# Designed miniproteins, single chains, continued (2): the designs that were tried, part 91

Each design is a single chain, and the fold is of that chain. pLDDT is the mean over its residues in the fold that is shown.

## One batch from the design tools (miniprotein)

Design m7140
Fold by ESMFold2-Fast:
Structure m7140 (fold): chain A 74 residues (1-74)
Amino acid sequence: MPSLEELIEELREYIRKLAEEYGLTEEQLEEVIKQGEEMLRYLVKEYPELSPERILEIVKNQAEVLIEELKKKQ
């Protein structure tokens, strides 16, 4: 099973890819990564019955929503 560190790294890679596609600034990228990591850690702690892969999928979906919101503000 992937470790929390492995999940965080995969999340960071995913967010970086989306940030490139959406044309986010470095500051916006750092904000999305921070919020995504906090959510990932929360879900791993509060929902141990969920597989790490499913938790990562949930967080990836929320990161996409946040990126779309940041784009609407510009």
Scores: mean pLDDT 81

Design m7141
Fold by ESMFold2-Fast:
Structure m7141 (fold): chain A 89 residues (1-89)
Amino acid sequence: IQQQTSLSVRTLVDDSTYLATVTARNSGQPAQVTLTLSATGEPTVTETVDLPAGPSEASLGLPVRKGSTVTGTTSGPGGTQTQTWVTPT
């Protein structure tokens, strides 16, 4: 099963808030993937998604503040991938 993980962070309307997003992409057979997002000062959010045969994707988002350490994790048949990023201050 081919899977690709990406972590992206974008500014929302408020200069003090960013939206962190972890995305799992599937280009192969149907796969069950668990998405996890954590950030400084925020509770960890987790979602398990059934991705259909590719191309397919699922995303999980979390509002985060400036200077936050954001960690996104995906787990599935292709293994576990973790990405970490710090929001600008």
Scores: mean pLDDT 72

Design m7142
Fold by ESMFold2-Fast:
Structure m7142 (fold): chain A 68 residues (1-68)
Amino acid sequence: AGGEKVQELEKTLRDLIDAVAAGNEEKARELQKKASELLVEVHGLTPEEAQRIVDSALAIAKAEAAAA
């Protein structure tokens, strides 16, 4: 199971970025929660640290979409 949760996290983060780019705010919110939970499980982060990482990734994705 060592790589499976890491792959699920990577897929969830990609799906989250795609949902943000598509303007699907509801789906993005669901995936943000899932990504945060997976970050806690995979990397042993606190929930606060995981949320900060996800929020940063979302901010970057939104900025890139706005700049493109």
Scores: mean pLDDT 78

Design m7143
Fold by ESMFold2-Fast:
Structure m7143 (fold): chain A 96 residues (1-96)
Amino acid sequence: RLEEITEKILELLQKNKDYIMSKLDEVKAYLAKGDVEKAIKILTDLINELSDLIQKELGVSKEEATRIADVIVEKLFQGMSLEEAARAAAEELLKF
């Protein structure tokens, strides 16, 4: 169910909010300085860490977890709320 999945993802994001937001701020800071290599490394590490957390919390496959983590990071980087990112991720999971 879309709403149940959205709530689980939102809970996970809220639990890790400070960490996720600090890493996204680091990515933005490195991009602003033109250090694309460091920005990509931090972003990749964040996606991998979030993918692991999603796989553990939702019991989904590694492929599904990685796709969801990518959607979450993309939406949050675009300035969307945790609620909007969780909803988009849940909709992406339902495509599998």
Scores: mean pLDDT 85

Design m7144
Fold by ESMFold2-Fast:
Structure m7144 (fold): chain A 80 residues (1-80)
Amino acid sequence: NELAEKYKKLGEEYYKKGDYLKAGNYYREAGLIYAFLQDYDKAEELFNQAAKYYELAGDKEKAKQARTGALNAKNMKKIL
């Protein structure tokens, strides 16, 4: 998906700049797109990376929310 890959690339660029909050936000948006497409493996991976970036940013609440997104994606793989 071109939009999700664009958001992932933007997240990588913000990570290189040390803007971990924006990096986490872009990875979360990419994860949401893959979850909508039912690609739960990519959604789980992207939400886990967003959580790591949010931890680096010091945003514990966003990190927890991103980890919950990853867990939801993992659980959806079992329902399908």
Scores: mean pLDDT 86

Design m7145
Fold by ESMFold2-Fast:
Structure m7145 (fold): chain A 68 residues (1-68)
Amino acid sequence: SAREQVEQLIKDLLDAAKRRNIELSEEMKKLIEELRNAEDPSSPEVHEKLMQLLSLFAEEQARKRAAE
C-alpha cells in the first residue's frame, strides 16, 4: 500500500541516518511527522513532501562529508 511504501522509505532514511551518524534537522523531523499523519498517503502533497525529505537528507549527507 502507499502507506507501507511511505513508512518503508522513512524507516530506510532513519536507518541510513543512524548508520552514517547524521542528525536529522527539525525540518526533516517535521516532514516525517506530516508524512505519518497524512490522511491520503497517495496524494500529490505526500509525494511532494517525500521529495523534499529526500532532498534535505541528500543535503545533510553532503554537509556531513564536507565536515569530515
Scores: mean pLDDT 82

Design m7146
Fold by ESMFold2-Fast:
Order: sequence, then structure tokens, then C-alpha cells
Structure m7146 (fold): chain A 67 residues (1-67)
Amino acid sequence: SPLTMQQARDVYAAYSELGDETPSREKLERAAERMGVSVEQAGSGVGLMAVVRSDYKRASEIAVALR
């Protein structure tokens, strides 16, 4: 099932709390676990919020993490 907009915001916040020392895929896995969603759903949520917020750094990280 697709994420709600609130779940997308919460996943983006959880991902953004993790520092650059953590690889982007590992950050997605940790954010997904914290939010109780799949890694695919977490990637979609972070990617969506990064575009909405013009957060080019996180948008790039998600593109790399998801191939």
C-alpha cells in the first residue's frame, strides 16, 4: 500500500536524523524499521519529501540507494 503523506514526512524526518557517516541504503533500512514500513516505501517517502522540500542532497542519496 502507498504511504500516507504523514508517513512520508515521518520517514523523511527519521532518515534526515541519521548522519552522512551512515550509507544511504542503511539509513533507509533504519528509517523503514523505525516507521514500520518497507524499505521500498521508505525510499518513496524520502524521495517525495526531498523533491517537495528541494532537498537535493537527500534526493541524490535516495536515487543511489534505490539504484
Scores: mean pLDDT 81

Design m7147
Fold by ESMFold2-Fast:
Structure m7147 (fold): chain A 79 residues (1-79)
Amino acid sequence: MKYLGVVVGNDGKILGYAVADTEELAEGLAAIIAAVLARAEGGTARPVTLEEAPAAEEIKELAKKEGGEVAAVYLVELP
């Protein structure tokens, strides 16, 4: 089974994502992507539930296209 770690901005845009064969790898990769993007732009990153995430339906559609399940979502709050 495939797992997705997804990174979204506070504007509802998907900023990046990772597809992995384990939930742990997908979560770890999303955390790294979110941390790098937040540091580059002077923002902050935090884990969120899919329900709390901006663009939750777009994230679900992305997971369906990749044939996987959402393992983790990170929100990057950019200035």
Scores: mean pLDDT 84

Design m7148
Fold by ESMFold2-Fast:
Structure m7148 (fold): chain A 71 residues (1-71)
Amino acid sequence: MVEEFIAKLPELVAQIEAENPDAKVLKLEVKVENGTVTITATLEINGKRYRATAKYDAKTGELLESSVEEL
């Protein structure tokens, strides 16, 4: 369920920072809308900013959509 995703977010942030020491997580947003959980991360890597978005089904936890955009 959605609360299980939120509980795992600190672990995901720690893993990203550990695997990418030059990457900084500037902002992490979680949006729950009508059975979809959207996680948006704003990252800074080597002075460039990126927006990474992942959408999950709130009931199954299945990844529905993901994208990365340079800002």
Scores: mean pLDDT 72

Design m7149
Fold by ESMFold2-Fast:
Structure m7149 (fold): chain A 99 residues (1-99)
Amino acid sequence: SKEELEKKLKEIDKEFEELEKKTKVTEENAKKYELLGEIYEGLGLIARALGMEELAEVLFHKAVKYYELAAKIYEKLGKKEKAEEARKRAKEVEKLREQ
């Protein structure tokens, strides 16, 4: 149901807030989360191709959160261009989710 999906997305938001607090600001962690963003984006596309729309939305939401976390780490490291690229990828996945 839509209500169950919205609850799950809010739970993911809380998980990522906690993950951000616990994550060391390193280039290795930024690259790790960027890669996880790419993995979850791919999994979301596969889920959508299989007609699993609610799962696809969850997976795309995780991809967005990983890209946003990578962007925040890059920004704290002074890597403005990489941060902007990661934020742009997050926005592209958000648009894909709205389709």
Scores: mean pLDDT 89

Design m7150
Fold by ESMFold2-Fast:
Structure m7150 (fold): chain A 85 residues (1-85)
Amino acid sequence: SSRSAFLGLAGNLLTYLDGLIDYAESLGDSESVKQLQQLRDQVEQLRLQGASIPNPSTQEYYDLVDQLTEILKQADDIMNQMDAK
């Protein structure tokens, strides 16, 4: 279902972000930690929003998936910046 796919994507992204936060903390990169925590908070908000949608076949799930995809791109950019230091 659209809901199941969305919640799975959100859960995977949270796990990815938690790993990146741990990595940033190990590097002493406080700026990356802060940015990644903000992205994590955004994913949690989107996950709660998606869980509250009564109809799983709505445009709202496509819009939420697009927002998660943009957050993933931002997380990957931060990872690349950390690896360049």
Scores: mean pLDDT 84

Design m7151
Fold by ESMFold2-Fast:
Parts: C-alpha cells; structure tokens; sequence
Structure m7151 (fold): chain A 103 residues (1-103)
C-alpha cells in the first residue's frame, strides 16, 4: 500500500512530513487539522491500518474536489483540505522519484 511505502522509506517519509508541516503553517483550519492527523498516524507504525484508511479517505475527497471543480461547482472546505493534503503527498512522491533517479 502507499502507507506501507511511506513508512518503510525514511527519505520519502521525511519529504512528506516537511510538506505537511508547511500545510499546518500556511493552510486553512481544515487543511491544518487533516495534515496534523496524517502526521500523528505517520509517527506510529502500529496505526498502519488507520493510516491506510485515512489516505484512502483523503484520495476520495480529493477526487470529489477535482470532479466538482471540473463541473463548475464549489468543493466543500473538507474536500479542498483533502485536495491540498493529497497534492502534498503527490509532490513528495514526485520529489522522491526524482531523487532516486539523480542519486
């Protein structure tokens, strides 16, 4: 799973943690809450099932946000928060993949 990949790779986990910390500093209240919850789950390997479920929830809400934007509808604050958090995860994965190819 994506959760397992993040927990098994310290470099990927560090890249994601940094991006989540930026969302906590600069994001909406809903984005800050979601980012904090994800950080808490990343620090406890015994909560891998909860992490997998939460990432799946974020993916679903982010997909709903994108679908609504494409249809000219306003996403909910929670859907926008999920999109911001999912973008942070996607950017961490891209940066990690680039580092793997360059190093």
Amino acid sequence: SLAEKILEDPELKELLVRRLQELIENGSPETQEMARRLLELLEDESKIEELEEFIAEIQQLAAQALAKEKAGKEPTPRERAALAVWDAIAEALREYAEKKRQR
Scores: mean pLDDT 86

Design m7152
Fold by ESMFold2-Fast:
Structure m7152 (fold): chain A 74 residues (1-74)
Amino acid sequence: MLSDEELEKTREAMKEFVLSQKPVNEEKVQEQLEFIESVDDETLAEALEAVRDIKDLRVRAFFALVILKEKEKE
């Protein structure tokens, strides 16, 4: 049900969130941006499906990013 465009908009929202926080540690920012870009559309869609009840794209993107980061952290 989620289109490729919706997945890309979600990814953009995640990146904007990371960039707006702008931690002093540039290496951590770069790691987060690379992580967001490296996530497959299928994996991103699965994370979005877990939070599909969230109607706002930006809020959904934030929680989807948290889910993806938690999976990355083990």
Scores: mean pLDDT 74

Design m7153
Fold by ESMFold2-Fast:
Structure m7153 (fold): chain A 98 residues (1-98)
Amino acid sequence: SKFEEDRAKFKEFIRAASGGRLTDEQIEAQYRRFIERGIEAWKKGLEAAVAGDPEAREQLKNVIAAGDTLVSKAAEKALAGELEEAKKLLEEEKEKLL
């Protein structure tokens, strides 16, 4: 699938950025940390938008306009007031990415 290809590309980016000094185990740990931090940041963005933050709402609208991704689907649910469903989508994607 595309996400498996994107995962492989991102791990190669981590390897290259380290100058080849990281082990496969260390690369896996860095990738896991990156995904976990990314998902957590998205959850906070969704919470801010639902709480009425205009900047957060505008950012979610821009994500939706940029394309049909899981993040855009979570953003659509959050803007519709379905915050718990939006967070569940992010957790399900996190499990698939890890």
Scores: mean pLDDT 78

Design m7154
Fold by ESMFold2-Fast:
Structure m7154 (fold): chain A 71 residues (1-71)
Amino acid sequence: KKKELEELIKRAQELIQELEEKMKELGYDLNAKNEDEEKLIESLPEELKELYKEAEKLKEEAEKLAKELAE
């Protein structure tokens, strides 16, 4: 179970890094403010939106698994 959590965290980090690299290549500002961040995500190409959604999904799964382990 701990190994599954580690794998989820690692995968999420890999997707976030890939997203950040692609965003930099397209000229996006990675230091955008919170309110600008939502618009930034909405304006991303579909490919990058999918990477963001997948990373968020893995983070949510990791958080749920971590809570289960703490209970």
Scores: mean pLDDT 71

Design m7155
Fold by ESMFold2-Fast:
Structure m7155 (fold): chain A 73 residues (1-73)
Amino acid sequence: KKEELKEIAMEKLGLPEEIAEKVADYMVENNSEIDLSKREAAQMAALAAENPGEGEEKMLEKRKKVLEEKKKS
C-alpha cells in the first residue's frame, strides 16, 4: 500500500523518493483507503505535496466524508 502510493507520487507528481515516502506514510497513518483507487490516492498525494498544511486538512476531510457516506449506505 505505502509502496504503491510512493510510486504514484514519484511517477505522476515527479516528487523525490523521500518526499513521496512521507506522503504515502501520512496517508496510511490517517487510515486512508489507499487501496480503493490509485486515482484517488494520487489526487490526495498531489494535495499534500502542493500544500503541506492545507493538503493534510483536505485529505482528512475527504476521508471523513467517505466514511460518513459508507455508514449511511
Scores: mean pLDDT 60

Design m7156
Fold by ESMFold2-Fast:
Structure m7156 (fold): chain A 109 residues (1-109)
Amino acid sequence: MSPVEKLEKLLEEMFTASEEKQLEIAKEMKKLAEEHYEKLSKEDARRVVLILVSAALLLAETGKREHIEVALELVELAEEIAKKFDLPETLKELIARARAHIEAELAAV
């Protein structure tokens, strides 16, 4: 299974998981993305960024401080990947909006 396929499967597992399990999956996703993103094609990097942003937004919805802090880490990794692969401005704008939302949630807890 490719790293991108494994990340997609982990994101699918998050949608049906408990909040505690979502946090564990998100930490695994971050580690997997950090270990493998340098070997990605530009198209796979785009897919990874979308997966990380989706996972981050799911964690932020829990309203729990630790979950929101990990969500911010996932968005920061997505920003790093988008910059490294020179991904489109529309995707960078999506990441920036996700970051703003997560930072607002963190300030509220």
Scores: mean pLDDT 89

Design m7157
Fold by ESMFold2-Fast:
Structure m7157 (fold): chain A 81 residues (1-81)
Amino acid sequence: MMSAKEAIEKAEEYIRKAERALKEGNYEKALEYAKEARKYAMQALRLAEGEEIPRAIGLVIRAMGLAYHAALQLGKEYDGS
């Protein structure tokens, strides 16, 4: 069973990978990493208590923004999933 802290750490790891892929112009990998980051951020939000809640929310928003940016560069519609 994954803790909120572990889910937050994985979301942050995938956000870093997505940002790096965007910087390198690899929009397909950036979108894949951003979607994984969102999955972990959503899991963190479900498990989060107290001060972890705003951090988890911030990670969801950031991951969705990265996915939207990558999808836009690929000419794809992003529906928030």
Scores: mean pLDDT 83

Design m7158
Fold by ESMFold2-Fast:
Structure m7158 (fold): chain A 91 residues (1-91)
Amino acid sequence: MMDELKERLIEAARRGDKERAIETLEEIMDYAGVSESLRELALEVLELDPGDIETVERILRLIEEYKRDKTDFTEGVVEVALAVLLTVLRK
C-alpha cells in the first residue's frame, strides 16, 4: 500500500540506504503507473548531490503535471516524489 511504501522510502533515505530507497520508489511508481520520465528522474535524484537544482526543478515540474491530472493514485505518487525530494535536500 502507498502509506507503507512511503514510510519505507523515508526510513531507507534516513539511514542512507539508497538501494532500498530506490527499490521502494520503483515499486511505488510501478503501482501508480507513473511515466518513465518521472521514474528515471526520481532515481537520478537519489544518486545526485542534494544541491543539484536542475534535478530539483525537473521533479517539481513533474509534480505539477501530476497534480493537474491527479487521482488518488497519482496524488500518492506526487507525495512520495516530494518526500524523496525533501529527503535528498535535507539529508
Scores: mean pLDDT 58

Design m7159
Fold by ESMFold2-Fast:
Structure m7159 (fold): chain A 86 residues (1-86)
Amino acid sequence: TIEKELSKEELEKLANEVAEEARKYALEKGLSEEEAEKIGRAARAGVRLLVQGASREEVVEMIMEMSGASRELAEEVVDIIVKKVE
């Protein structure tokens, strides 16, 4: 469990930075711009969930539901989130 007290502004800044990195990663992996935008939005939500105490597995499942990504890609995106949050 990641316990971080972030202000709303700090959380939004972190979430935006992670979303942009995840979006670029998806594009580099050969996904379309539309698919990459979905990955970015899911990663942004994932930062908020992890900061609120969600497990890695819960975030992986959420990314798959929001973006339609494979489990492998969702796990790679969660690695990006965890690296930035921890």
Scores: mean pLDDT 81

Design m7160
Fold by ESMFold2-Fast:
Structure m7160 (fold): chain A 89 residues (1-89)
Amino acid sequence: MTADERAVEELKEMIEDAKKGIKKLTLQSIRDLLLWHEIARGDYERAAELEALKDDPQAAVDFAIDYYREQGREELVKALEEAKKLAEK
């Protein structure tokens, strides 16, 4: 499984848990997943940009979606957009 496939699978699990009322899905939890995903990929520049937005998880998630869309990482973008819609503030 690629790093992106692992991140998509984890996002899908978080979405399912939120839909079942098992766990809250928050913008902070999405940002944290993305930060660790970029570290796991060795993309320390992206990880640093997400860390710079630590106090604005909405901006961090939006930044990631825009970046991944430009990179053609479409499945990750779709999973993130679904997670963002379900996320509690």
Scores: mean pLDDT 81

Design m7161
Fold by ESMFold2-Fast:
Structure m7161 (fold): chain A 72 residues (1-72)
Amino acid sequence: MSVLEIAENALYYGQKAKEAKTVEEAERWALIALMYATTALEFGPDNEEARRLAQEAIRLAIEGVEKAKKLE
């Protein structure tokens, strides 16, 4: 699996976190997104595209958890 592919997986799960309707669901997807994002950042520090996707995934994960907390 390439670093870019790992970053793309992070983005996918970040989007899942943002779509979550409960804090528990949002946190579950956010954890997976963060795992892929941190892996992409550690193994591909020089890959600008992977870094950008990983950063976006982290942002989506955080936003997802924050939105779910407001719906409680």
Scores: mean pLDDT 84

Design m7162
Fold by ESMFold2-Fast:
Structure m7162 (fold): chain A 100 residues (1-100)
Amino acid sequence: TQQQIADAILQKASSQMLALYNQYKAGKISKDQFVQGIKDIAVQATAQAVAAGLDIDLITRLMEKIAGAAGDALREMGFSDEEVKAVIREIREAMSAVAK
């Protein structure tokens, strides 16, 4: 169902964010590349939900969960509260632009 599709998209996005964090920890990518990668994952996940024809309430809920997962990944990387808020704001704006 639509909820199962939303859950699958969220799980994939969360796994991609974890993989990106592991790449950063292994010294394979820069801090800037990590931040851009998190933004790209969030935008792609939202675009997949839109393409799948999920209703707007499910897309909105998914976007909130993606923002939460992104925030957790940024905190694990050691970003300050102010840095996390700034990046999450940019992520939310980018996701909203895709979801309209």
Scores: mean pLDDT 86

Design m7163
Fold by ESMFold2-Fast:
Order: structure tokens, then sequence, then C-alpha cells
Structure m7163 (fold): chain A 86 residues (1-86)
């Protein structure tokens, strides 16, 4: 199964500016900053399109429910959704 690092490298290779937004989103999620996380998530959806919204919501739910053990899986799902939308 492909790692988050491999997914991010592939997205960078495509030259899409979404990678910095994903990195900011992951940082906000790890810091448990819900307000910043929602702001960056909206920016990501605007850049990539609404197809990524379910994966973004899963990440938001994991942070809000304090289920931080699910964050790595949620990050991978979001990165895959972004790649599929590009």
Amino acid sequence: MESLVELLRRLRAKGHPVVPLLEELFDAAQKRDIEKLQEIADRLIAEVGPAVRPAVQRLLDAVQNKDFEKLPEAFIELARAVEAAL
C-alpha cells in the first residue's frame, strides 16, 4: 500500500501547488487547531474541487472526536482523493 510520503512526492512531481496546502492542513490537524484546519480545508476544496470534501470531513471528524490514531489513515485518504481529483 502506498505511503503518504510517496503520494506527496507524486503530487509534487505533477507540479500542482496543492502540496503546501496539504502540508499546512496536516500540521493544523496534528496541532489540533480546528479553526485553522477548517480554513485550510476550505482553501484545499476550492483549489482541487468538491470531490475531496468527504476525505476532508473524515479528517475534521477525527480531530474533533480526538481520535488521533486515525489521523495517518485520514491523511492518506485525503492525499489519494486529491490525486484522483487532479
Scores: mean pLDDT 78

Design m7164
Fold by ESMFold2-Fast:
Structure m7164 (fold): chain A 66 residues (1-66)
Amino acid sequence: TKELATTITKEVLRHVEDATRATAAVIRAIGYLLEGDIEKAIEAAVSLIEDEEAAERVREAALETI
């Protein structure tokens, strides 16, 4: 959904300072969303977030948009 894609993009860019790495994670996550694999999309999005608590908050936010 548009809401899930927007949430993933905002949260990854917010938590990953390296713009190239953040962009790669967003592209991968959107790719999985287009394939219908929501779980892989969320995990791809959080894969570069080093703070475990922040990663968990992003997972919860993404799941709430489904």
Scores: mean pLDDT 73

Design m7165
Fold by ESMFold2-Fast:
Structure m7165 (fold): chain A 86 residues (1-86)
Amino acid sequence: SHMDEELREKLEEMVDRVIERYKFTPEQEEILREYVENLTPEQLKLFQELLDRSVLDEIAIINLLETGTEETKALAKEIDKEIALM
């Protein structure tokens, strides 16, 4: 749907910003991009809910990554750590 397309575009833009801002390695970038590309409709709906209630876009993406694999949870911790240093 149009709303799902807009949400995916926003998520992809956020992914690009996170990779650049937090200086992700090529391996970390691959993990994040593959996870985002394979999100289910249920996970996209969760992401919309997280965006609606999050003060920062980065908090929404951290919470989304916490629903994934051990590798995506590690990426969430990396972003969270960098936010704490800002």
Scores: mean pLDDT 79

Design m7166
Fold by ESMFold2-Fast:
Structure m7166 (fold): chain A 86 residues (1-86)
Amino acid sequence: EINLLSEEEREKIFAALRSVGLDKDRLILDKEEALALQRALAALGYDVGEIDGVADVSFRQALTELLQSHGLDEPLARYVASNLVV
């Protein structure tokens, strides 16, 4: 729940999302954005499972790992991945 996060934590989240090509102010992706992100994750060597536009466990785990590689702490990366709406 993003309203439980500090201002600094929210800024870190959206900075990390921008660094991976997601210029978002909310944790919402449409199906095409989810497909594009799955392809990008797979191209970077992360295990995303099926490239189907569905935010499954494999996708969310891969996103957590990507966000950590872009400077987001593990708890915040996991929070983003778990609360991302597709």
Scores: mean pLDDT 75

Design m7167
Fold by ESMFold2-Fast:
Structure m7167 (fold): chain A 95 residues (1-95)
Amino acid sequence: MEMLKKQEEALKIAEEAERIIRERYPEKKYYEFEYEATYEGPEGTVVVSSKIEVEYDPENEKVTLKRTVTEKNEDTGKTTTSEGEATIYFSDVAA
């Protein structure tokens, strides 16, 4: 049953996101995190840049996560960008 496993995973992500937000920035509604990692492989040097935007919306009891990942191979010049968005609702809104 794939559906129940996806629901359980969504709940775990929601709990972790809320914990991080309340622990680090309890008074803020918008948070932005950026990080960069470089690794070397057989295909050359690859730079991975990630931007994560977190919007805490207590009035609608939800957290919106937006992630943009850019992977650049410095030797070939190939650049790949991927975007993802997830909305996590607090359990008290789910009747």
Scores: mean pLDDT 64

Design m7168
Fold by ESMFold2-Fast:
Structure m7168 (fold): chain A 75 residues (1-75)
Amino acid sequence: MSLEEAAEEALAFLKEHQGDLEAIAEFARRLYEAGFDPDELARRMIELAGEEVPALLPDIVALHELLKHEGRLGF
């Protein structure tokens, strides 16, 4: 999976699981295992989201922080 594909999949996932921190953590764990860089992924997600950034930003931030912590909650 490319960085572009991962960012697109992540945005789609966040739209379907809005505010579900446990689901977002599980998704972050899979991205971590796949070797994606948290900062590069978050940057690409923001670029792709465009006009949708204000609505998605809290969940993008949550995914970014969870990915930095290997998908672990309670950091």
Scores: mean pLDDT 81

Design m7169
Fold by ESMFold2-Fast:
Structure m7169 (fold): chain A 104 residues (1-104)
Amino acid sequence: SATVVTAPEGGTVTLTFSLPRKSGANWYIQRPGENPVLISKDGVGVGRYKGRVSASSDANTATLTISDLKPEDSGLYFAAGLQTNPVTGKDVLSFSAPTRLIVT
């Protein structure tokens, strides 16, 4: 089941995802009835997340910090990154388990 995190409007939240990977992680939000939307590319927030997001990662963990939280930031968050398949030698897209953020 998804981890649930609740945070106050105007606050800051840090979400940590287990994601063994070869290259930089990207973060996504999915809201009910919507397709997943990219919120951070190459460690930088995009669109309405520009200037509100910082991202860090190691070989096994991807971490996303969101500041100045808004009710519209409520949704299902996950990280994705590239992992090399050790059998085929090809890069494959790997996804973290999701975390549900509720902004109140």
Scores: mean pLDDT 80

Design m7170
Fold by ESMFold2-Fast:
Structure m7170 (fold): chain A 92 residues (1-92)
Amino acid sequence: SLLDEVEELNKEMLEIIKKYNEGKISEEEALKKIVEILRRLSEILKQAEDDPEVKEKIIEMSSETLKEAVELSKDPKLKHLFGIGLKDLELY
């Protein structure tokens, strides 16, 4: 389901932040992976366009995870990227 895919993307996002904070991946790799996750989230929101209940749940889950991602990220570029993601959710 779309909700299951969003849950998996949210878990992947937090795992990337953890790996970056632990020095296991580069800033460039972390940014690239996060951009792809945010792009996929936008595609899922578009797919949920005709289901307001599912769309609202996706926005709620993703907003909560992005706020957590901002708090967990020490890197200014990652914080900025997650901030953009939060702003994009406000447009839906």
Scores: mean pLDDT 84

Design m7171
Fold by ESMFold2-Fast:
Structure m7171 (fold): chain A 97 residues (1-97)
Amino acid sequence: PTREQIEADIADSMARMSLAVGELISDKSLKELAEKSGVSPQQVREAERIRTQALADVALGKISYDQAKERVRKEITKLVGEEKAKKLLEVLEEKYS
């Protein structure tokens, strides 16, 4: 494989691991994330549950990572609406950066 292919594989593996492990979100962090995205703390917890279930399906070989990403986006959009879903996904991405 080329250097570029190796670097891409490592980056993908690290991104998948970061999403799969997740951090236990404290009540304080849930409140902060909820305020930034305009949703309730309970909706932030449900969004994390949606992410975890999608990643479990990837780990079991049921869906691809791209399919999991689209499923998470669609389910969170149904939970909080399009505008709030976009904000929530951006805030979560920033937290895991």
Scores: mean pLDDT 69

Design m7172
Fold by ESMFold2-Fast:
Structure m7172 (fold): chain A 60 residues (1-60)
Amino acid sequence: SEEHERILAAAEAAQSKAQAAAAGHEALKMGVITREQLQEVLEAPTAEEARAIVVEALRA
């Protein structure tokens, strides 16, 4: 979907934990990731790790 592709692009472009979290929250609202996956994004120690988690979840 266009919305899914837009969120994935935003996740891939995330340069901060807040940006990765924003993409994760939007993905959860659309039902394309789980609450557990979002929690992993929020708990990630770095922006790079948070981005990787949300991107991987969106591609699954």
Scores: mean pLDDT 83

Design m7173
Fold by ESMFold2-Fast:
Structure m7173 (fold): chain A 55 residues (1-55)
Amino acid sequence: AAPSEEEVRARAKAAGLTDDQIEMLLRAHRLAQRVATPEQVRAAIDQLFTYFQAQ
């Protein structure tokens, strides 16, 4: 299932992401939900988490 905005926000805060990174993730999440399947949304969010944590 696609993660909720609340789930994404909570996970980002727990991961120690900056406010800017959290806002970027939430913007990407909202856009992805309009065009992607739930599975694609989840994969895209996981990829962005990996990217931000590697920075």
Scores: mean pLDDT 76

